Designed miniproteins, single chains, continued (5). Designs and how they scored, part 107

Each design is a single chain, and the fold is of that chain. pLDDT is the mean over its residues in the fold that is shown.

## One batch from the design tools (miniprotein)

Design m19706
Fold by ESMFold2-Fast:
Structure m19706 (fold): chain A 73 residues (1-73)
Amino acid sequence: GAAEAREHLEEAKKHFELAVEAIRQGDLDKARTHLSLAVEHADKAISLSDAEEAAAIQKERDEGIQRMADELE
């Protein structure tokens, strides 16, 4: 339901934040682990959402991945 989708989206956001922090610390293995968890939770949130909400979450997922790519430069 909507509550589960929101819970997974919040977990995805937390893992994107932890991945960025790991990159800043130079721990690329930890960053990869948190990225994998962020993507998994974002994909779960998308699967539990209607088409309009899923599109918004997909955009947030893509922006999170892009932020990590930018942090690596």
Scores: mean pLDDT 83

Design m19707
Fold by ESMFold2-Fast:
Structure m19707 (fold): chain A 55 residues (1-55)
Amino acid sequence: DPSLEELLAQLDEWQRTVSVEEFLERASEMLNGLTDPEKRQAVSNRVREWLERQA
């Protein structure tokens, strides 16, 4: 798996460059590719926090 810092930086880039729908699709693909449960939880939490700010 990539480092947690790399994963979170990628999410931050996608938030800035793609639509909400495309962001959710890419984030879902990222989560499905991760084998480390701690990294999956951190990525999921970052996605949830971002969605809360958009709501």
Scores: mean pLDDT 79

Design m19708
Fold by ESMFold2-Fast:
Structure m19708 (fold): chain A 67 residues (1-67)
Amino acid sequence: SHMEKRAKELEKEAEEHQKLADTYFSLAQADPENADKYRRLGIMHRARADKLRSEAEKLKEEYEKQK
């Protein structure tokens, strides 16, 4: 239960960072003058989302082993 809740929290945080990444990549395409800035922000948020998903997956694996 505790690990399930934490995994869901990490998944939710990952989804929020993924949405931010998608937004910044869209802004980079729409605004050539600021494209480098928006691309860097998009990459940062995508990396954060990937890390959070990996941590959530690890917690789910630990939870499954405790069945």
Scores: mean pLDDT 86

Design m19709
Fold by ESMFold2-Fast:
Parts: sequence; structure tokens; C-alpha cells
Structure m19709 (fold): chain A 95 residues (1-95)
Amino acid sequence: MSLEEAVELLREYLPELPRSDLERIARFLLDFARARGLDAEETVRESAATLAYVLETHGKETLLKGFEKAKELFEEKGADFTWDDFINALRETIL
């Protein structure tokens, strides 16, 4: 999956986000999929659904804060970063 394909897929779920945020999220998810040996399209699609749920229930600011926490944790853990780490980072943004 290319970056552009990932951005277009994310836009279907997160139409309120500007392209710059969609590109940042897409790059993260593609890097995560590569590091873990996961299918890129499945990873982007599953993540998009989860992020859309956070956006609908907690709003854009909470979503972006949760994403930044997940990204930081991925930068620390690399290949050891898991779906549970991703979900927990998003969950911790519920204020």
C-alpha cells in the first residue's frame, strides 16, 4: 500500500482531519505494519475504524493527543510496539 492509498483510506473514516494529519497518521501506520510484518491495508483499515470511534466519542483534540502518545511509544519500542500499546495510548487520552 502506498502513502497516498493509505491517506485516501483514512479519509473515508476521518474526513474531518486535514491532509497533514492524515499523512502523519498514514506514515505511522505503514511504519508500524512494516516493523511488525503485518498487512498494510488491514493495519490501516483496522486502525482507521478505531480512530474514527475515538473521533466520534471524544473529539479531534483527544484523537490527535492519543495518536501522538502512540507515535512516541512506537519510536521507543520499535518492532516491540503492539496493538495493545496502540489501544492503551488512545485510551489514556480520555480526560
Scores: mean pLDDT 81

Design m19710
Fold by ESMFold2-Fast:
Structure m19710 (fold): chain A 76 residues (1-76)
Amino acid sequence: SHLDEAIEAVRAGDIKTAKEHLAKGVEEAKKVASPDEQLELEKLGLEAAQALDAGDYETAIRLIEEMRRLAERAKA
């Protein structure tokens, strides 16, 4: 998934690629999510992008992992 690719890019230090995959991952997850879940995904995506801009990569990875869990529940 794009969220998995975002986490891998963060770990590799490729923050530009991480942001691109994060944006795509949010849009992908929103397509299967309820309206309430879409708002949470948008919030988590914004917070993850802000963490990446701040150099807080540990927080960014944690937020992207939360988004992955939410997207998995939405598909079930």
Scores: mean pLDDT 85

Design m19711
Fold by ESMFold2-Fast:
Structure m19711 (fold): chain A 76 residues (1-76)
Amino acid sequence: TSDQQTLDKIKKQMEVAKKKLAQADTLSLHELIMLESELTLLYVQAMLLNTPEGKKLADEIHKLSEQISTIVKKKQ
């Protein structure tokens, strides 16, 4: 289904973001802020699907965004 294709795309983009976050100690403040912006966009896209799977992905993305916010605050 088209919803499944959208979910798969979000999952792939989220995996790229997770890989970047795993190297967060090597990322600049600017790169961390950009990554959080990318996650915010993915969160909105996941929520717009209005499915249980979309909400589950959105919750996971939100948790990743909060982790980045904590790292950004600590670096400031």
Scores: mean pLDDT 82

Design m19712
Fold by ESMFold2-Fast:
Structure m19712 (fold): chain A 94 residues (1-94)
Amino acid sequence: MEELKKLMEEALKKKEENNKKIREYAEENYEEFIESSKERLIEELKGKMELSEEKLEEQARVIAYTASALRAIGDQVDELLEKAKKKEKEKEEK
């Protein structure tokens, strides 16, 4: 039981480290997309919604963040698929 708690703590630490790397990757590679999407959404919403500029910016940011998160997930899935494909190709060449 004491050993199980130590293993859980170590596993949690590794999980947190991986989550941090994924978040940093998303922020570094999708920051420009988030900002540009926010600007475009503010322009589009300004004509359609009777909201203050502050609320328009908040709504645009939420939408842009959601879109960037989906792209980050897609890129991670594609990377895993490419690595799996490489492993399969190496097996066929033997």
Scores: mean pLDDT 65

Design m19713
Fold by ESMFold2-Fast:
Structure m19713 (fold): chain A 80 residues (1-80)
Amino acid sequence: TEAIQAQIAQVKADLAAAKAETDPAAALARLDAIIDRLRAVEAQVLADPSTPAELRREAVLLGAEATLLRLLVRLQLREE
């Protein structure tokens, strides 16, 4: 659906911003917001069986990327 496509596009933009963020604490806050948005997108995808497989796959891949980035940022904060 158009709403899911728009949310996925926003998540991609937000992930790019998080990757460019030089402050680890600010990057973590961005990633937490992205993960919360992705949980909402996943709920919408699961509620709508007509959601194209490519959008479902993209949501999963974005979730994996955001989770990995969050883990790396948290490890950096603990080391500092």
Scores: mean pLDDT 81

Design m19714
Fold by ESMFold2-Fast:
Structure m19714 (fold): chain A 70 residues (1-70)
Amino acid sequence: GPQTLTRREEREIEIDGKKYRAEIETTVTLHPDGTAEVTVRVRLYDEEGNLVAEFTLSFTAPASELPALL
């Protein structure tokens, strides 16, 4: 069956002098045919912990074209 890897990371970013916390979740599903499905979910929180933005990017690529650290 497909193999799935999930990586979670947090980053602090600054926009117009305000600090935000970005939560990034990357899920890679490797299919037996050599294709990979990649889903990146980003949630952006303000300094008070309020969710101010959320977006998801999804794409399919050959597994050979994925970065070694995904």
Scores: mean pLDDT 79

Design m19715
Fold by ESMFold2-Fast:
Structure m19715 (fold): chain A 68 residues (1-68)
Amino acid sequence: SLLELGRFRLVVLRPDGRVVELDVSVTADGKIIRSGTELPDLSAADVRSEEALRRLHAEGVIVQDEEV
């Protein structure tokens, strides 16, 4: 797991080609709280570009394909 206790940003590449940016926080009781914003003008292919992935990785953002 790439999850550390606390807060992190996650970009999820959905199988329908949509991109969702999530702010994730972990509570003291072990619950995961997610707040999400869809990025309607971005496709998964745009995020998977080498330049975009390098930028997100440098910012400490986790990029993950959504499993159906």
Scores: mean pLDDT 62

Design m19716
Fold by ESMFold2-Fast:
Structure m19716 (fold): chain A 98 residues (1-98)
Amino acid sequence: HMTEEERKLLRDLAEGKVLVDENGQPIGDIEEKDGKLIFKPADLPPGDLRKESKTPSLVARSAYALAKRLGLEEDPDDKNPYSTDSKTIKKLLEEAGI
């Protein structure tokens, strides 16, 4: 089961508002408040980095890594997990309610 915070992170990833690394770690800090994990995105300079976060390959790659970290099962036949056409990415977005 995903938390509300994890679902919000997935939605923000799909909208290109945040990035994660290859290990599903958010590019930024995670704080714990009242037993909840709150993601604080990295302090990005205004401009191109925010546009780059909407690059399909970066968003798909980040979402794929996050899906693995959250224990969502990957489609082993998905040969293109780093594209927006990925079955894993589509499943992840459906799980997030997008």
Scores: mean pLDDT 55

Design m19717
Fold by ESMFold2-Fast:
Structure m19717 (fold): chain A 70 residues (1-70)
Amino acid sequence: SPLLEDARAAIEALKEGIKENLDGTIQLVLIGVARTAAGLLLEQFPDNPEARKLVEEADKLVEEARKILK
């Protein structure tokens, strides 16, 4: 599914942004993209276990990035 692929890409981008300690503004953009992709996945694939796992990973990465930003 294109949405699953886009969500994986967004989550990986956030993961790399955290790892590389990118600027806080860039990390906020990556957080927004990852959260939007995760939300769309849950809307389109509520019963898909892969989608749920990606949403859980996105939530964990968002909290990790927020700790770096403040």
Scores: mean pLDDT 75

Design m19718
Fold by ESMFold2-Fast:
Structure m19718 (fold): chain A 69 residues (1-69)
Amino acid sequence: SKSDQIKQVQKDSMLQLFQVMADGTDRLLQAKREGASEEELDRIVQDTQQQATAIVTQEKQQLQQILAS
């Protein structure tokens, strides 16, 4: 059903977001331990945010395709 397809897309997107957030957190903590500059820390945050935004955008596109069919 469309409901099952929607739930699957949401679950897959959620798992991808959790992975991106976990990876971003690990990178940030490691960089802080190594004495990274504020600029370097900001770049890690921005990179993580861009990856998360891409996943959310892809999820919205997939959901729109399911609803349109």
Scores: mean pLDDT 89

Design m19719
Fold by ESMFold2-Fast:
Structure m19719 (fold): chain A 90 residues (1-90)
Amino acid sequence: MTVNIFVTVPESVDTKALTEKLKEALKDIPGVLDVSSDGNTISITTEESSLDKVIETVKKVLLEDPSVESATIIVVDENNKLLSIEELRK
């Protein structure tokens, strides 16, 4: 089963640069299928078995980026059912 993770960041964040950073950080996780961005939202598609490791890696990248003061992480399944919502504030 695949899951989709949506990371929404403030408009002030360079979402293109953050997306490339996340692609690099996630490249060695075998369950990650796609990383893309649209506007201020980054979309990550992963196998469910890799979800915990992907979320841990995403949070680490967001916490280490000084331009990201807050973010919302939304996880949905392949049928668009909401699995979790988490808000990060520094």
Scores: mean pLDDT 84

Design m19720
Fold by ESMFold2-Fast:
Structure m19720 (fold): chain A 96 residues (1-96)
Amino acid sequence: SSLEKEIERAIEDLEAVIEDLERLTEENVYFVLMRLAAIGATAYVIKRRAPPELLPLVEEVIELINEAGRLAVTDPERAKELLERARELLKEIKEE
């Protein structure tokens, strides 16, 4: 389904950002933040297409991505933990 493809894309994009957060630099920080914003937009698209029973999980994913964006520069390790949790929740949503 188109929803499954959007979820798969979000998972792949999250994995890329998690890797970038381990090696954050002045040169890549802007791109990391822009990618997080794009993933947040994708999660909102997933929310609009998701059945009602999945909405609480999708809303938690959005909240985790938003919090990670706020912490990415000041606490990249914590931001990474939040994104890893968001990734696991997206995998659960995909299996439904």
Scores: mean pLDDT 85

Design m19721
Fold by ESMFold2-Fast:
Structure m19721 (fold): chain A 67 residues (1-67)
Amino acid sequence: SKEEEYRKRLEEALMEFGRVARRLTPEQRDALVAEAQKALGDTAGKSPEEQYRVAEELLRRAREAAA
């Protein structure tokens, strides 16, 4: 289903976020992880598509910080 597709993309985005975050400075990583925990907590009851959009934005921010 489309929901299952978004759930898989969410898992992939979160795993990639973790990989990118590990390459940041400790200060940047801690700040970004705290922001991610808050944002994901706020979306815990939402649809997989909405959760994926949040995770994708967090991944984008992490990649910009790592560049």
Scores: mean pLDDT 83

Design m19722
Fold by ESMFold2-Fast:
Structure m19722 (fold): chain A 74 residues (1-74)
Amino acid sequence: SNVFALTREHLERMSGAQVAAVLGQLSGEAEAPAVLQAMSGRDLAGLSRAAFEAALAPFGLPAAVVEELYDLLK
């Protein structure tokens, strides 16, 4: 799946594990870190930009992709 297909509504309704599964497809990461799996999409949406980037850092996504996801959550 293309990350740009994620809408804010979809992301907020996903669990952290579901978000991690989608991001894992994009990055080739098979399993999400436990901390990310414990977060809901709503929890991710509530993070500051710096905290959001830090939470997604394990997936090794390009900065532009992380910024697009954050912009969708505004």
Scores: mean pLDDT 61

Design m19723
Fold by ESMFold2-Fast:
Structure m19723 (fold): chain A 92 residues (1-92)
Amino acid sequence: SAAEEALSESAYKAIQAFHAEGMARRDEPDREAMLAALKAALEAATHPEVKEIVEKLLKLVEQGAGDEELEPLIQKLLELAKPTVERLLAEA
């Protein structure tokens, strides 16, 4: 469970960094905002599995991939973060 908690916590922090950077760059072109947000997510990611997913997302966006190519990786990050989100909501 400690390893699962560390993985989930890392995914949650990556998503938080993505959202924060994306919101700060809301007035920028969508692609440039997305790239900056993904770079922030990569910097916040501490777990190697989370880093790999974010690196794949960053590469796909740089290559002009569509939403259908991004969706499975985004869903995987959200599922990894879900236990941490649920725990934090229960503790609030």
Scores: mean pLDDT 84

Design m19724
Fold by ESMFold2-Fast:
Structure m19724 (fold): chain A 90 residues (1-90)
Amino acid sequence: SKTFQVAAKDIDKINEIIAEVEDGDTIVGSGETAAIIAGVLLAQGKDVSFTNLNMNPKTADLFIQVANGAKLEDVIDLATEDAEVTIIKK
C-alpha cells in the first residue's frame, strides 16, 4: 500500500494519486479530497473500490460534479481540509 498526505486544495497531489491508481486497487479516504478523487476515477472508467468514503450531501454533490466532468480547477476551492489517502494495491 501507499499513503499520501494531501494538503487542502493541493491539485498536484490529487493528480499524482490519480496517476498511481490502477484497476483492482482499493482507495481509503474521506472528505472533499476523497470525493474528488472518486469522481475523477469514475469519470475515467477505473474499476476500483473505496473504503471510508462516508459522503455527506456536500461531498456527494462534489463527487457527482466531478464524475460528470467538472474540472479540478473549478472545484478545488471546496477541498478545504488536509486529507490522508491510501492506495491498497491489487
Scores: mean pLDDT 85

Design m19725
Fold by ESMFold2-Fast:
Structure m19725 (fold): chain A 100 residues (1-100)
Amino acid sequence: SAKALYEEAIALNKRAIELDPTAENYHNLVISLNNLGNLYKSQGKLDEALKLYQQALELAQKIANPNLEATSLNNLGNLYKSQGKLDEALKLYQQALEIK
């Protein structure tokens, strides 16, 4: 399943970071976290999606990758929009736009 593949990718990326904390290994972890978050969002598992997107954003900021930071902010914005939290969504979209 897609979930099992993304969960395995996250575990492997976390192990890779333990062995060698490179920007590339962090980059791969951010992508995997966003992908799993998108899968949970599509399944209506919004709390799980929120946690994954927040982890992805924090990590993107830590590695100073503006494209991954903007992607994670847009994912969070889309999640809040799907919950009807339009003011929170707008703020996140504006933050993403300022990076891009």
Scores: mean pLDDT 87

Design m19726
Fold by ESMFold2-Fast:
Structure m19726 (fold): chain A 100 residues (1-100)
Amino acid sequence: MPSVREQARELASRIYELIKNRAPDEEILEEMERLRELTERASEEDRRAAARQALVNTHFFVAHSTDPALVERALEIAREIAEIGGDEETLRELEELAAR
């Protein structure tokens, strides 16, 4: 099986393609939840990588979504991933994104 890091990278790429192709926000959020689950099962090193990917995906989602409630949910999922990863810089960037 691919490594957790490879799975996180592939999942992040899939999330980006869904956003780019204007997939329903619910489908994008479902894949972001899968990234959160993957992060919970990952090593400490891989958790930070997953947190960074979640931040990048959230930036793209915020730029493309028109639903404030779904944007808030995407930010919540990304915060949960960043907290699991212990990545204070990613948490700070998410707080800045949420304040826009």
Scores: mean pLDDT 75

Design m19727
Fold by ESMFold2-Fast:
Structure m19727 (fold): chain A 65 residues (1-65)
Amino acid sequence: SAAEEAALAALRDFLTNELGMPEEEVEAALRVFRESDFSPGALARWLRERGVEVPLARVRELTAR
């Protein structure tokens, strides 16, 4: 949906431009987000496992509809 595409675009922009993540890691993060049915909690946990600390509240804000 357009809302889901907008959330993915906002997340891609954040991970790429604010966190400086490599493209392959950004694509993996977006895949996890899609596969978890757009769960901010699942994404935040996946990022922490890879040493990327992002507050859950920030992930929720970026992906809000």
Scores: mean pLDDT 80

Design m19728
Fold by ESMFold2-Fast:
Parts: structure tokens; C-alpha cells; sequence
Structure m19728 (fold): chain A 97 residues (1-97)
């Protein structure tokens, strides 16, 4: 996760329509990158909703639907707030760079 992603998520949360559109494009790019790396889903810490990247996490969840798995941060601390995951094996999840 980059500072630019955080800024886009914060601006989208403020109702900036251009930032909302760009954030959706970023979410699509993240999903496609994950698929290219062999990950068909994402791991999402419930605690992400209380962070500035919450809107980015919600955009990713909207795209992936049932392939997004909510967990407690403490269950996968090495992955952090958002990670690429294989729906067949969540233990192989990796943090979003």
C-alpha cells in the first residue's frame, strides 16, 4: 500500500468524485495484479475500516465479493490490513506491497 493509495482513499471518503473513480481503478489494478501472481482472493482485516485505507478495502471487496475474506488482524499479523490470498489456502496469504 502506497501513500498515493492512502491519499486517494481519504479524498474518496470526503466525497471527491474524481478520487472515488481513481480509487476504483486502483482497486481493479490490485485485483488483476493478485490474479497475475496466482491469488484469486484477498484477506481483509476487520480493523481496516478504522484506517484511512478503509475505502480502498471496500472497493476491493465489492470487486471480489465472496473471494474477499474478513479476519481479525491478530490472526494474520504478518499479512497486515490487506493481503493477496488463495481461497483454497489462506495461510499462504501475502501483504499487499
Amino acid sequence: ITPEMVELAEEAAKGNKEAERRLISVAVGIVLRGIGMGYDGVLVAEEVRETPIGPLAEAIVEILGSRATYVKLEEYPEVGLLGFAKMSDLSDAVPLP
Scores: mean pLDDT 79

Design m19729
Fold by ESMFold2-Fast:
Structure m19729 (fold): chain A 65 residues (1-65)
Amino acid sequence: SMNEEQAKQLKKEGEKEGLSPETIKLIGDLALQGKVDLAKKLLELIKAGTPESKEEIQKIIEQVK
């Protein structure tokens, strides 16, 4: 399915970026739920590593729990 393909691709990108297994799982789970744009945004924010991106990551995590 499209969501499975996108989850696989995003997990692969997260692994290349050296993300934790927990973060990779979260990104994959979001994509499988159809929240692909949110999963992509989370990956981009983690890659940026700024204080502002850390605040946005926290907001996203709170929203999806």
Scores: mean pLDDT 78

Design m19730
Fold by ESMFold2-Fast:
Structure m19730 (fold): chain A 67 residues (1-67)
Amino acid sequence: MDREKVIKLLEEALKKATSPEVQRLLQIALDAARKGEWVTMRAALREALELSEDPEVRKLIEEALKQ
């Protein structure tokens, strides 16, 4: 998994996210990615994807999950 690429994608998703719950999950995922906790990161991203209605945010989360 490319940590730098994942972090960049998550930072962009967090910048675009307007839902407080999605923003919180993206913050958890970003912190997990910085620590190399990929299981925690993927779990938070799957939940964020389920709650997110913004197509741009969803695309960034899906790209991060593919890494």
Scores: mean pLDDT 83

Design m19731
Fold by ESMFold2-Fast:
Structure m19731 (fold): chain A 67 residues (1-67)
Amino acid sequence: DEATVAQLKADIEELKKNLEKIPEEEWENLLKTLEGQIEQAKKAGHPDIAEMLEELKEKLKELIESK
């Protein structure tokens, strides 16, 4: 529903703002979770959510590679 989609988008934005505050040991697991959620969003017909998750994933990958 629209309310669920709005909440999910808000959660993604909040996570993106705090991405660098997430413990380094959680990054690998978060990356795997994001991959699954991107595929789920695409299959569910929410390409806008998938796009937001892809952006979050790319920022996370950049943090991992900066180590």
Scores: mean pLDDT 78

Design m19732
Fold by ESMFold2-Fast:
Structure m19732 (fold): chain A 94 residues (1-94)
Amino acid sequence: SLEEFEKRLEEFVEITEKEVKEETDPEVARRTLLTAFRLAAHEILNSDLPVEKKLELLEKVAKRLKEMAEERGLEDVVRQMEELLEQAKKKLEE
């Protein structure tokens, strides 16, 4: 169901947030955030959800991961996340 999908996605983002908060190596934190978005975007894009809901979930995940990157001072990750989000949105137009 949509509710189960959203719960799993939220749990994944929460686990990522805890991992990033505890990670002392900025290179590992950077990789973790970018990998988390790629994995979440892949699941969202390959789901049977309506396009509008996929867009909503992509935006929510990107926003939360960007907030984590900003908290860590990883400005490059914030910019890369915005680019990855735009690429994912473009795939929905196909």
Scores: mean pLDDT 87

Design m19733
Fold by ESMFold2-Fast:
Parts: sequence; C-alpha cells; structure tokens
Structure m19733 (fold): chain A 69 residues (1-69)
Amino acid sequence: GKGAYDAARDQALKEGLSKEQADIVGLSAAAGSTEGPEAAGYSAMMQARSLGLSQEQALKVGEAARKGA
C-alpha cells in the first residue's frame, strides 16, 4: 500500500535514483505489499537492483519497503 510505496521511494531517492526511477521502485513495493511486508521488500529490492543500485543499496530500499508495508 501507500506506506510501502512512500518508504521505498524515499529510500531509493536517498540512494541516488532519479524521481522517475524511485517512483517505479515505490510502485513495485506497493504491488508487492498486497502479498505482505516481505513481498513488498523483495519487489522493491529487485527493482532497485534492476535500476543499477548495488546489493547493499537495494537491501536498504527493500528493508524500507518491508517496514512501510
């Protein structure tokens, strides 16, 4: 939901993604959140990795999404 979206998007921006890329990460987190917090985190992490973030950066994005879900 909105919590997972907001948290993932904000963390993605902090990690250096553009506003457009961070929005995509947030939408992935929101979609994943329908399956629960772990799914929100996994979806956000995978999207962040696909957009060029390192494993460590993507894990931070995923953790933010999980806590926001």
Scores: mean pLDDT 86

Design m19734
Fold by ESMFold2-Fast:
Structure m19734 (fold): chain A 70 residues (1-70)
Amino acid sequence: MLSPEDKEIVETAEQLLELAKRLIREGRDPEEVLRLFSSTLEDMLSQTTNPKTKKKLEEILERLKELARE
Protein backbone atom coordinates (compact mmCIF):
# COMPACT_ATOMS: atom_id res chain seq x y z
CA MET A 1 0.00 0.00 0.00
CA LEU A 2 1.11 3.57 -0.64
CA SER A 3 1.85 5.84 2.33
CA PRO A 4 -0.64 8.70 2.93
CA GLU A 5 1.96 11.16 1.55
CA ASP A 6 2.55 9.09 -1.62
CA LYS A 7 -1.23 8.67 -2.06
CA GLU A 8 -1.64 12.47 -1.88
CA ILE A 9 1.06 12.93 -4.57
CA VAL A 10 -0.73 10.43 -6.86
CA GLU A 11 -4.12 12.07 -6.18
CA THR A 12 -2.61 15.49 -7.01
CA ALA A 13 -1.27 14.10 -10.31
CA GLU A 14 -4.73 12.62 -11.12
CA GLN A 15 -6.28 16.04 -10.40
CA LEU A 16 -3.76 17.66 -12.78
CA LEU A 17 -4.77 15.19 -15.52
CA GLU A 18 -8.47 16.02 -15.00
CA LEU A 19 -7.67 19.75 -15.01
CA ALA A 20 -5.73 19.34 -18.30
CA LYS A 21 -8.73 17.58 -19.90
CA ARG A 22 -11.07 20.36 -18.70
CA LEU A 23 -8.82 23.17 -19.98
CA ILE A 24 -8.57 21.50 -23.41
CA ARG A 25 -12.38 21.17 -23.54
CA GLU A 26 -12.71 24.87 -22.62
CA GLY A 27 -10.65 25.87 -25.68
CA ARG A 28 -7.12 26.19 -24.25
CA ASP A 29 -4.30 25.28 -26.64
CA PRO A 30 -3.83 21.48 -26.17
CA GLU A 31 -0.09 21.67 -26.95
CA GLU A 32 0.48 24.38 -24.32
CA VAL A 33 -1.59 22.54 -21.68
CA LEU A 34 0.11 19.19 -22.35
CA ARG A 35 3.60 20.79 -22.31
CA LEU A 36 3.01 22.51 -18.95
CA PHE A 37 1.42 19.51 -17.20
CA SER A 38 3.95 17.04 -18.67
CA SER A 39 6.76 19.21 -17.28
CA THR A 40 5.09 19.32 -13.84
CA LEU A 41 4.56 15.53 -13.77
CA GLU A 42 8.18 14.90 -14.87
CA ASP A 43 9.40 17.17 -12.04
CA MET A 44 7.26 15.16 -9.58
CA LEU A 45 8.77 11.95 -10.97
CA SER A 46 12.33 13.27 -10.49
CA GLN A 47 11.59 14.07 -6.81
CA THR A 48 9.87 10.72 -6.06
CA THR A 49 11.90 7.88 -4.48
CA ASN A 50 9.10 5.29 -4.03
CA PRO A 51 9.00 2.89 -7.06
CA LYS A 52 5.23 2.32 -6.78
CA THR A 53 4.54 6.07 -6.74
CA LYS A 54 6.88 6.55 -9.73
CA LYS A 55 4.99 3.87 -11.68
CA LYS A 56 1.62 5.54 -11.00
CA LEU A 57 3.01 8.95 -12.01
CA GLU A 58 4.41 7.41 -15.23
CA GLU A 59 0.96 5.92 -15.98
CA ILE A 60 -0.66 9.37 -15.48
CA LEU A 61 1.99 10.97 -17.75
CA GLU A 62 1.18 8.36 -20.45
CA ARG A 63 -2.54 9.21 -20.16
CA LEU A 64 -1.67 12.88 -20.61
CA LYS A 65 0.35 12.06 -23.76
CA GLU A 66 -2.62 10.01 -25.03
CA LEU A 67 -4.69 13.23 -25.08
CA ALA A 68 -2.28 14.60 -27.74
CA ARG A 69 -2.98 11.54 -29.98
CA GLU A 70 -6.78 11.80 -29.82
Scores: mean pLDDT 78

Design m19735
Fold by ESMFold2-Fast:
Structure m19735 (fold): chain A 71 residues (1-71)
Amino acid sequence: MPDEELIARIDRALPYLLSPDPAVRLTTEAELLRLARQSEVARAYLERKAETEPDPALRARIQALLARLEE
């Protein structure tokens, strides 16, 4: 997948981590984790978003997601 398409896909998915629907949140988490495991570009982008995201609630969700990539 081209890096630009991958980044755009992540950007579109990130707000759904704050979805009121738990099924939407779980599906979004699973997709982002899969992308991060398959692509170092996706992982690096999520790591930057975990530091730079202006919404503290969304930033916390991204940080929690990245912690799940550890063994």
Scores: mean pLDDT 82

Design m19736
Fold by ESMFold2-Fast:
Structure m19736 (fold): chain A 63 residues (1-63)
Amino acid sequence: VEKAAEVSLRYLVEKAQKGEITEEEAIDGVKKLAENAISRGLDPEKVKKMEEEAIKRIKELNA
């Protein structure tokens, strides 16, 4: 579950980097993945850290 969430977050960052999705779409996707990961039993503190890192990377791509 944890590895699946990490791979999915990486996929969203990669799609945003390639310009295949917008920053807004990528951030929305990250938030939805974080909610899903918590509901599936992942540590909320760890998930929040992963969410923050992914959003930071997405925003840096449009700087």
Scores: mean pLDDT 76

Design m19737
Fold by ESMFold2-Fast:
Parts: structure tokens; C-alpha cells; sequence
Structure m19737 (fold): chain A 74 residues (1-74)
């Protein structure tokens, strides 16, 4: 379904953001660039989620994951 595809796309963006955060933590020379990329992916994920029609429990799970990643880059 279209909702499943949207959830998958959001998850892919969040996985990419998590990867950028991991790279930033392991490579100080490119940390700021990788964190900027992660912030962009997180912001894009928030926008997609806000426009989604996913069930409440799935939205809450994705919101919690976004908040967790935002905490890592604060």
C-alpha cells in the first residue's frame, strides 16, 4: 500500500541519518558536514511524517525515533 511505502521511505531516511551520526562520531574531520546531513534527513522525515496518514501507533513509534536521533545531535 502507499502508506507502507511512505513508512519505508521515512525509515530509510532515519537509517541514513543514523549512519551519518555514526560516521560523525568516528571521523572528527567531517563531523560538522555529517551532522548537517543528518539534520537535513531528520527534518525531511518530520515533514513526511506530519503529512502521512499512518496509524497513530506507527506515527508515535516514528516520532520517538526522530526524537532519539535529534537528542544524539543536540
Amino acid sequence: SEDVKLETLILVHLIAASTNIDIAQRNPAIRDEQLAAARGLIAQSRDMLARSRLPPEEKERLEARIAELEGLIA
Scores: mean pLDDT 86

Design m19738
Fold by ESMFold2-Fast:
Structure m19738 (fold): chain A 127 residues (1-127)
Amino acid sequence: MKIEDPEKEAERLIDQAEQAIKNGDLETALDYLERAVELLEKLENPDPKLIGRVLITTARLIQVAEEQGNDELVDRAVELLGKVIALAYKKGYKNIKPADSAVVIILNTTPKGTELLLKASVIAAKL
């Protein structure tokens, strides 16, 4: 693979995911976020700011997918949110307070926000 700087590539993918969400292309946004997480998982010391951005962007994806009634995409995005939470703990980032607070605030804009956050937390605990 020709990726010279995997952390910069992850940041680029997160930027693309944010744009895809703005355009309503949620499937493409999820693909970009999954690829960014794969790159961050391979790093020994991934930037906690990028992990925080993935958490926030995934929460926004869940919010928009729920508003669209796309239950399959909500379930897939919640699974990704759980994987990112597990990644943060695995890399020793036990407390990402700004990202955690933002995720809670974003998901609380939906009627099922608390339920979806609990679901993601249970998935993270199993990883």
Scores: mean pLDDT 79

Design m19739
Fold by ESMFold2-Fast:
Structure m19739 (fold): chain A 89 residues (1-89)
Amino acid sequence: SFVDEKVERILARVEAGEKSFSEAMLELAKEIKELGLPSEYLVEVVAKLLEKKIAAGSGNAEEAKAKLPAIVEEALANREELEKAINEA
């Protein structure tokens, strides 16, 4: 699905050091807004990113968990921005 493709792309780019989690989330939020997709896509991607990091059970799971509040706050801030833009249309 679109969500699964975005999750894999974000994980690959962040793990390769091409983008930070924050930059990836901002890019995703902008793409969702530009395409007119529901803000739920942002929340769904964040949830799947966390699931994959926890499921991996590797040394990065604790780092992903520690960074989750910041990632969620950024995603929620972008969600409110997207909802505001939709309401103003």
Scores: mean pLDDT 60

Design m19740
Fold by ESMFold2-Fast:
Order: structure tokens, then C-alpha cells, then sequence
Structure m19740 (fold): chain A 67 residues (1-67)
């Protein structure tokens, strides 16, 4: 695998683990990224919003991307 993609996934996992969201949601996000890397841009954008403002609205946005 390209080093850049592996590193991006590793950094994204660290960001996800630091988020104030339920552990089950963290696991679903990580599974989604590992199984379908094409989801990374949308998930990364949702995580950036959560890091800036960890509101219920931003959590729901992330959950919506996983359905």
C-alpha cells in the first residue's frame, strides 16, 4: 500500500479516538475507512467539523455518512 494512504488512515484513527463520541461510533468510522478508503475525504471533513465544534449536529453528520 502507498505510505501516504497508510499514514493518513493512522492519523485519522488518532483523531477519531480523541473525539468525544461513543466508542461504538468510533469503531464504525474506523471500519468504514479501512473497508472503503473512498469514504476518507467525507469522513475526514466530518471529523474536522467535530474537532472544531463537538456538537450533536456534527456527530449526526458523521453518523449519516456511515449509513
Amino acid sequence: MPTTLEEAIALLKEKIESLPIPEELKKKVIDAIENDPSRIPKIDAAIALLLADPSESNIKTLEGLLK
Scores: mean pLDDT 77

Design m19741
Fold by ESMFold2-Fast:
Structure m19741 (fold): chain A 74 residues (1-74)
Amino acid sequence: MTPAQYASLGLSEIGSEAKTEESKQAIMDAMIDAGLTGDYVGSLRKAAEAAEAAGDTETAEKLRKLAEEVEKLS
């Protein structure tokens, strides 16, 4: 599995579990940004910050862990 495939699958799973509409939107924005820039790690970290700002700390933690795993695969 490529880093991009792993990141996309992880984003989809985390997005389905996100607790707020703001967290879900942040995940969608991250998927779009990563597709445009190719920067999956940076996009995941931005999504984590947005999820945390929305009060969805569980989703933010999952996004940070996914970013770390994607970075290791790169």
Scores: mean pLDDT 80

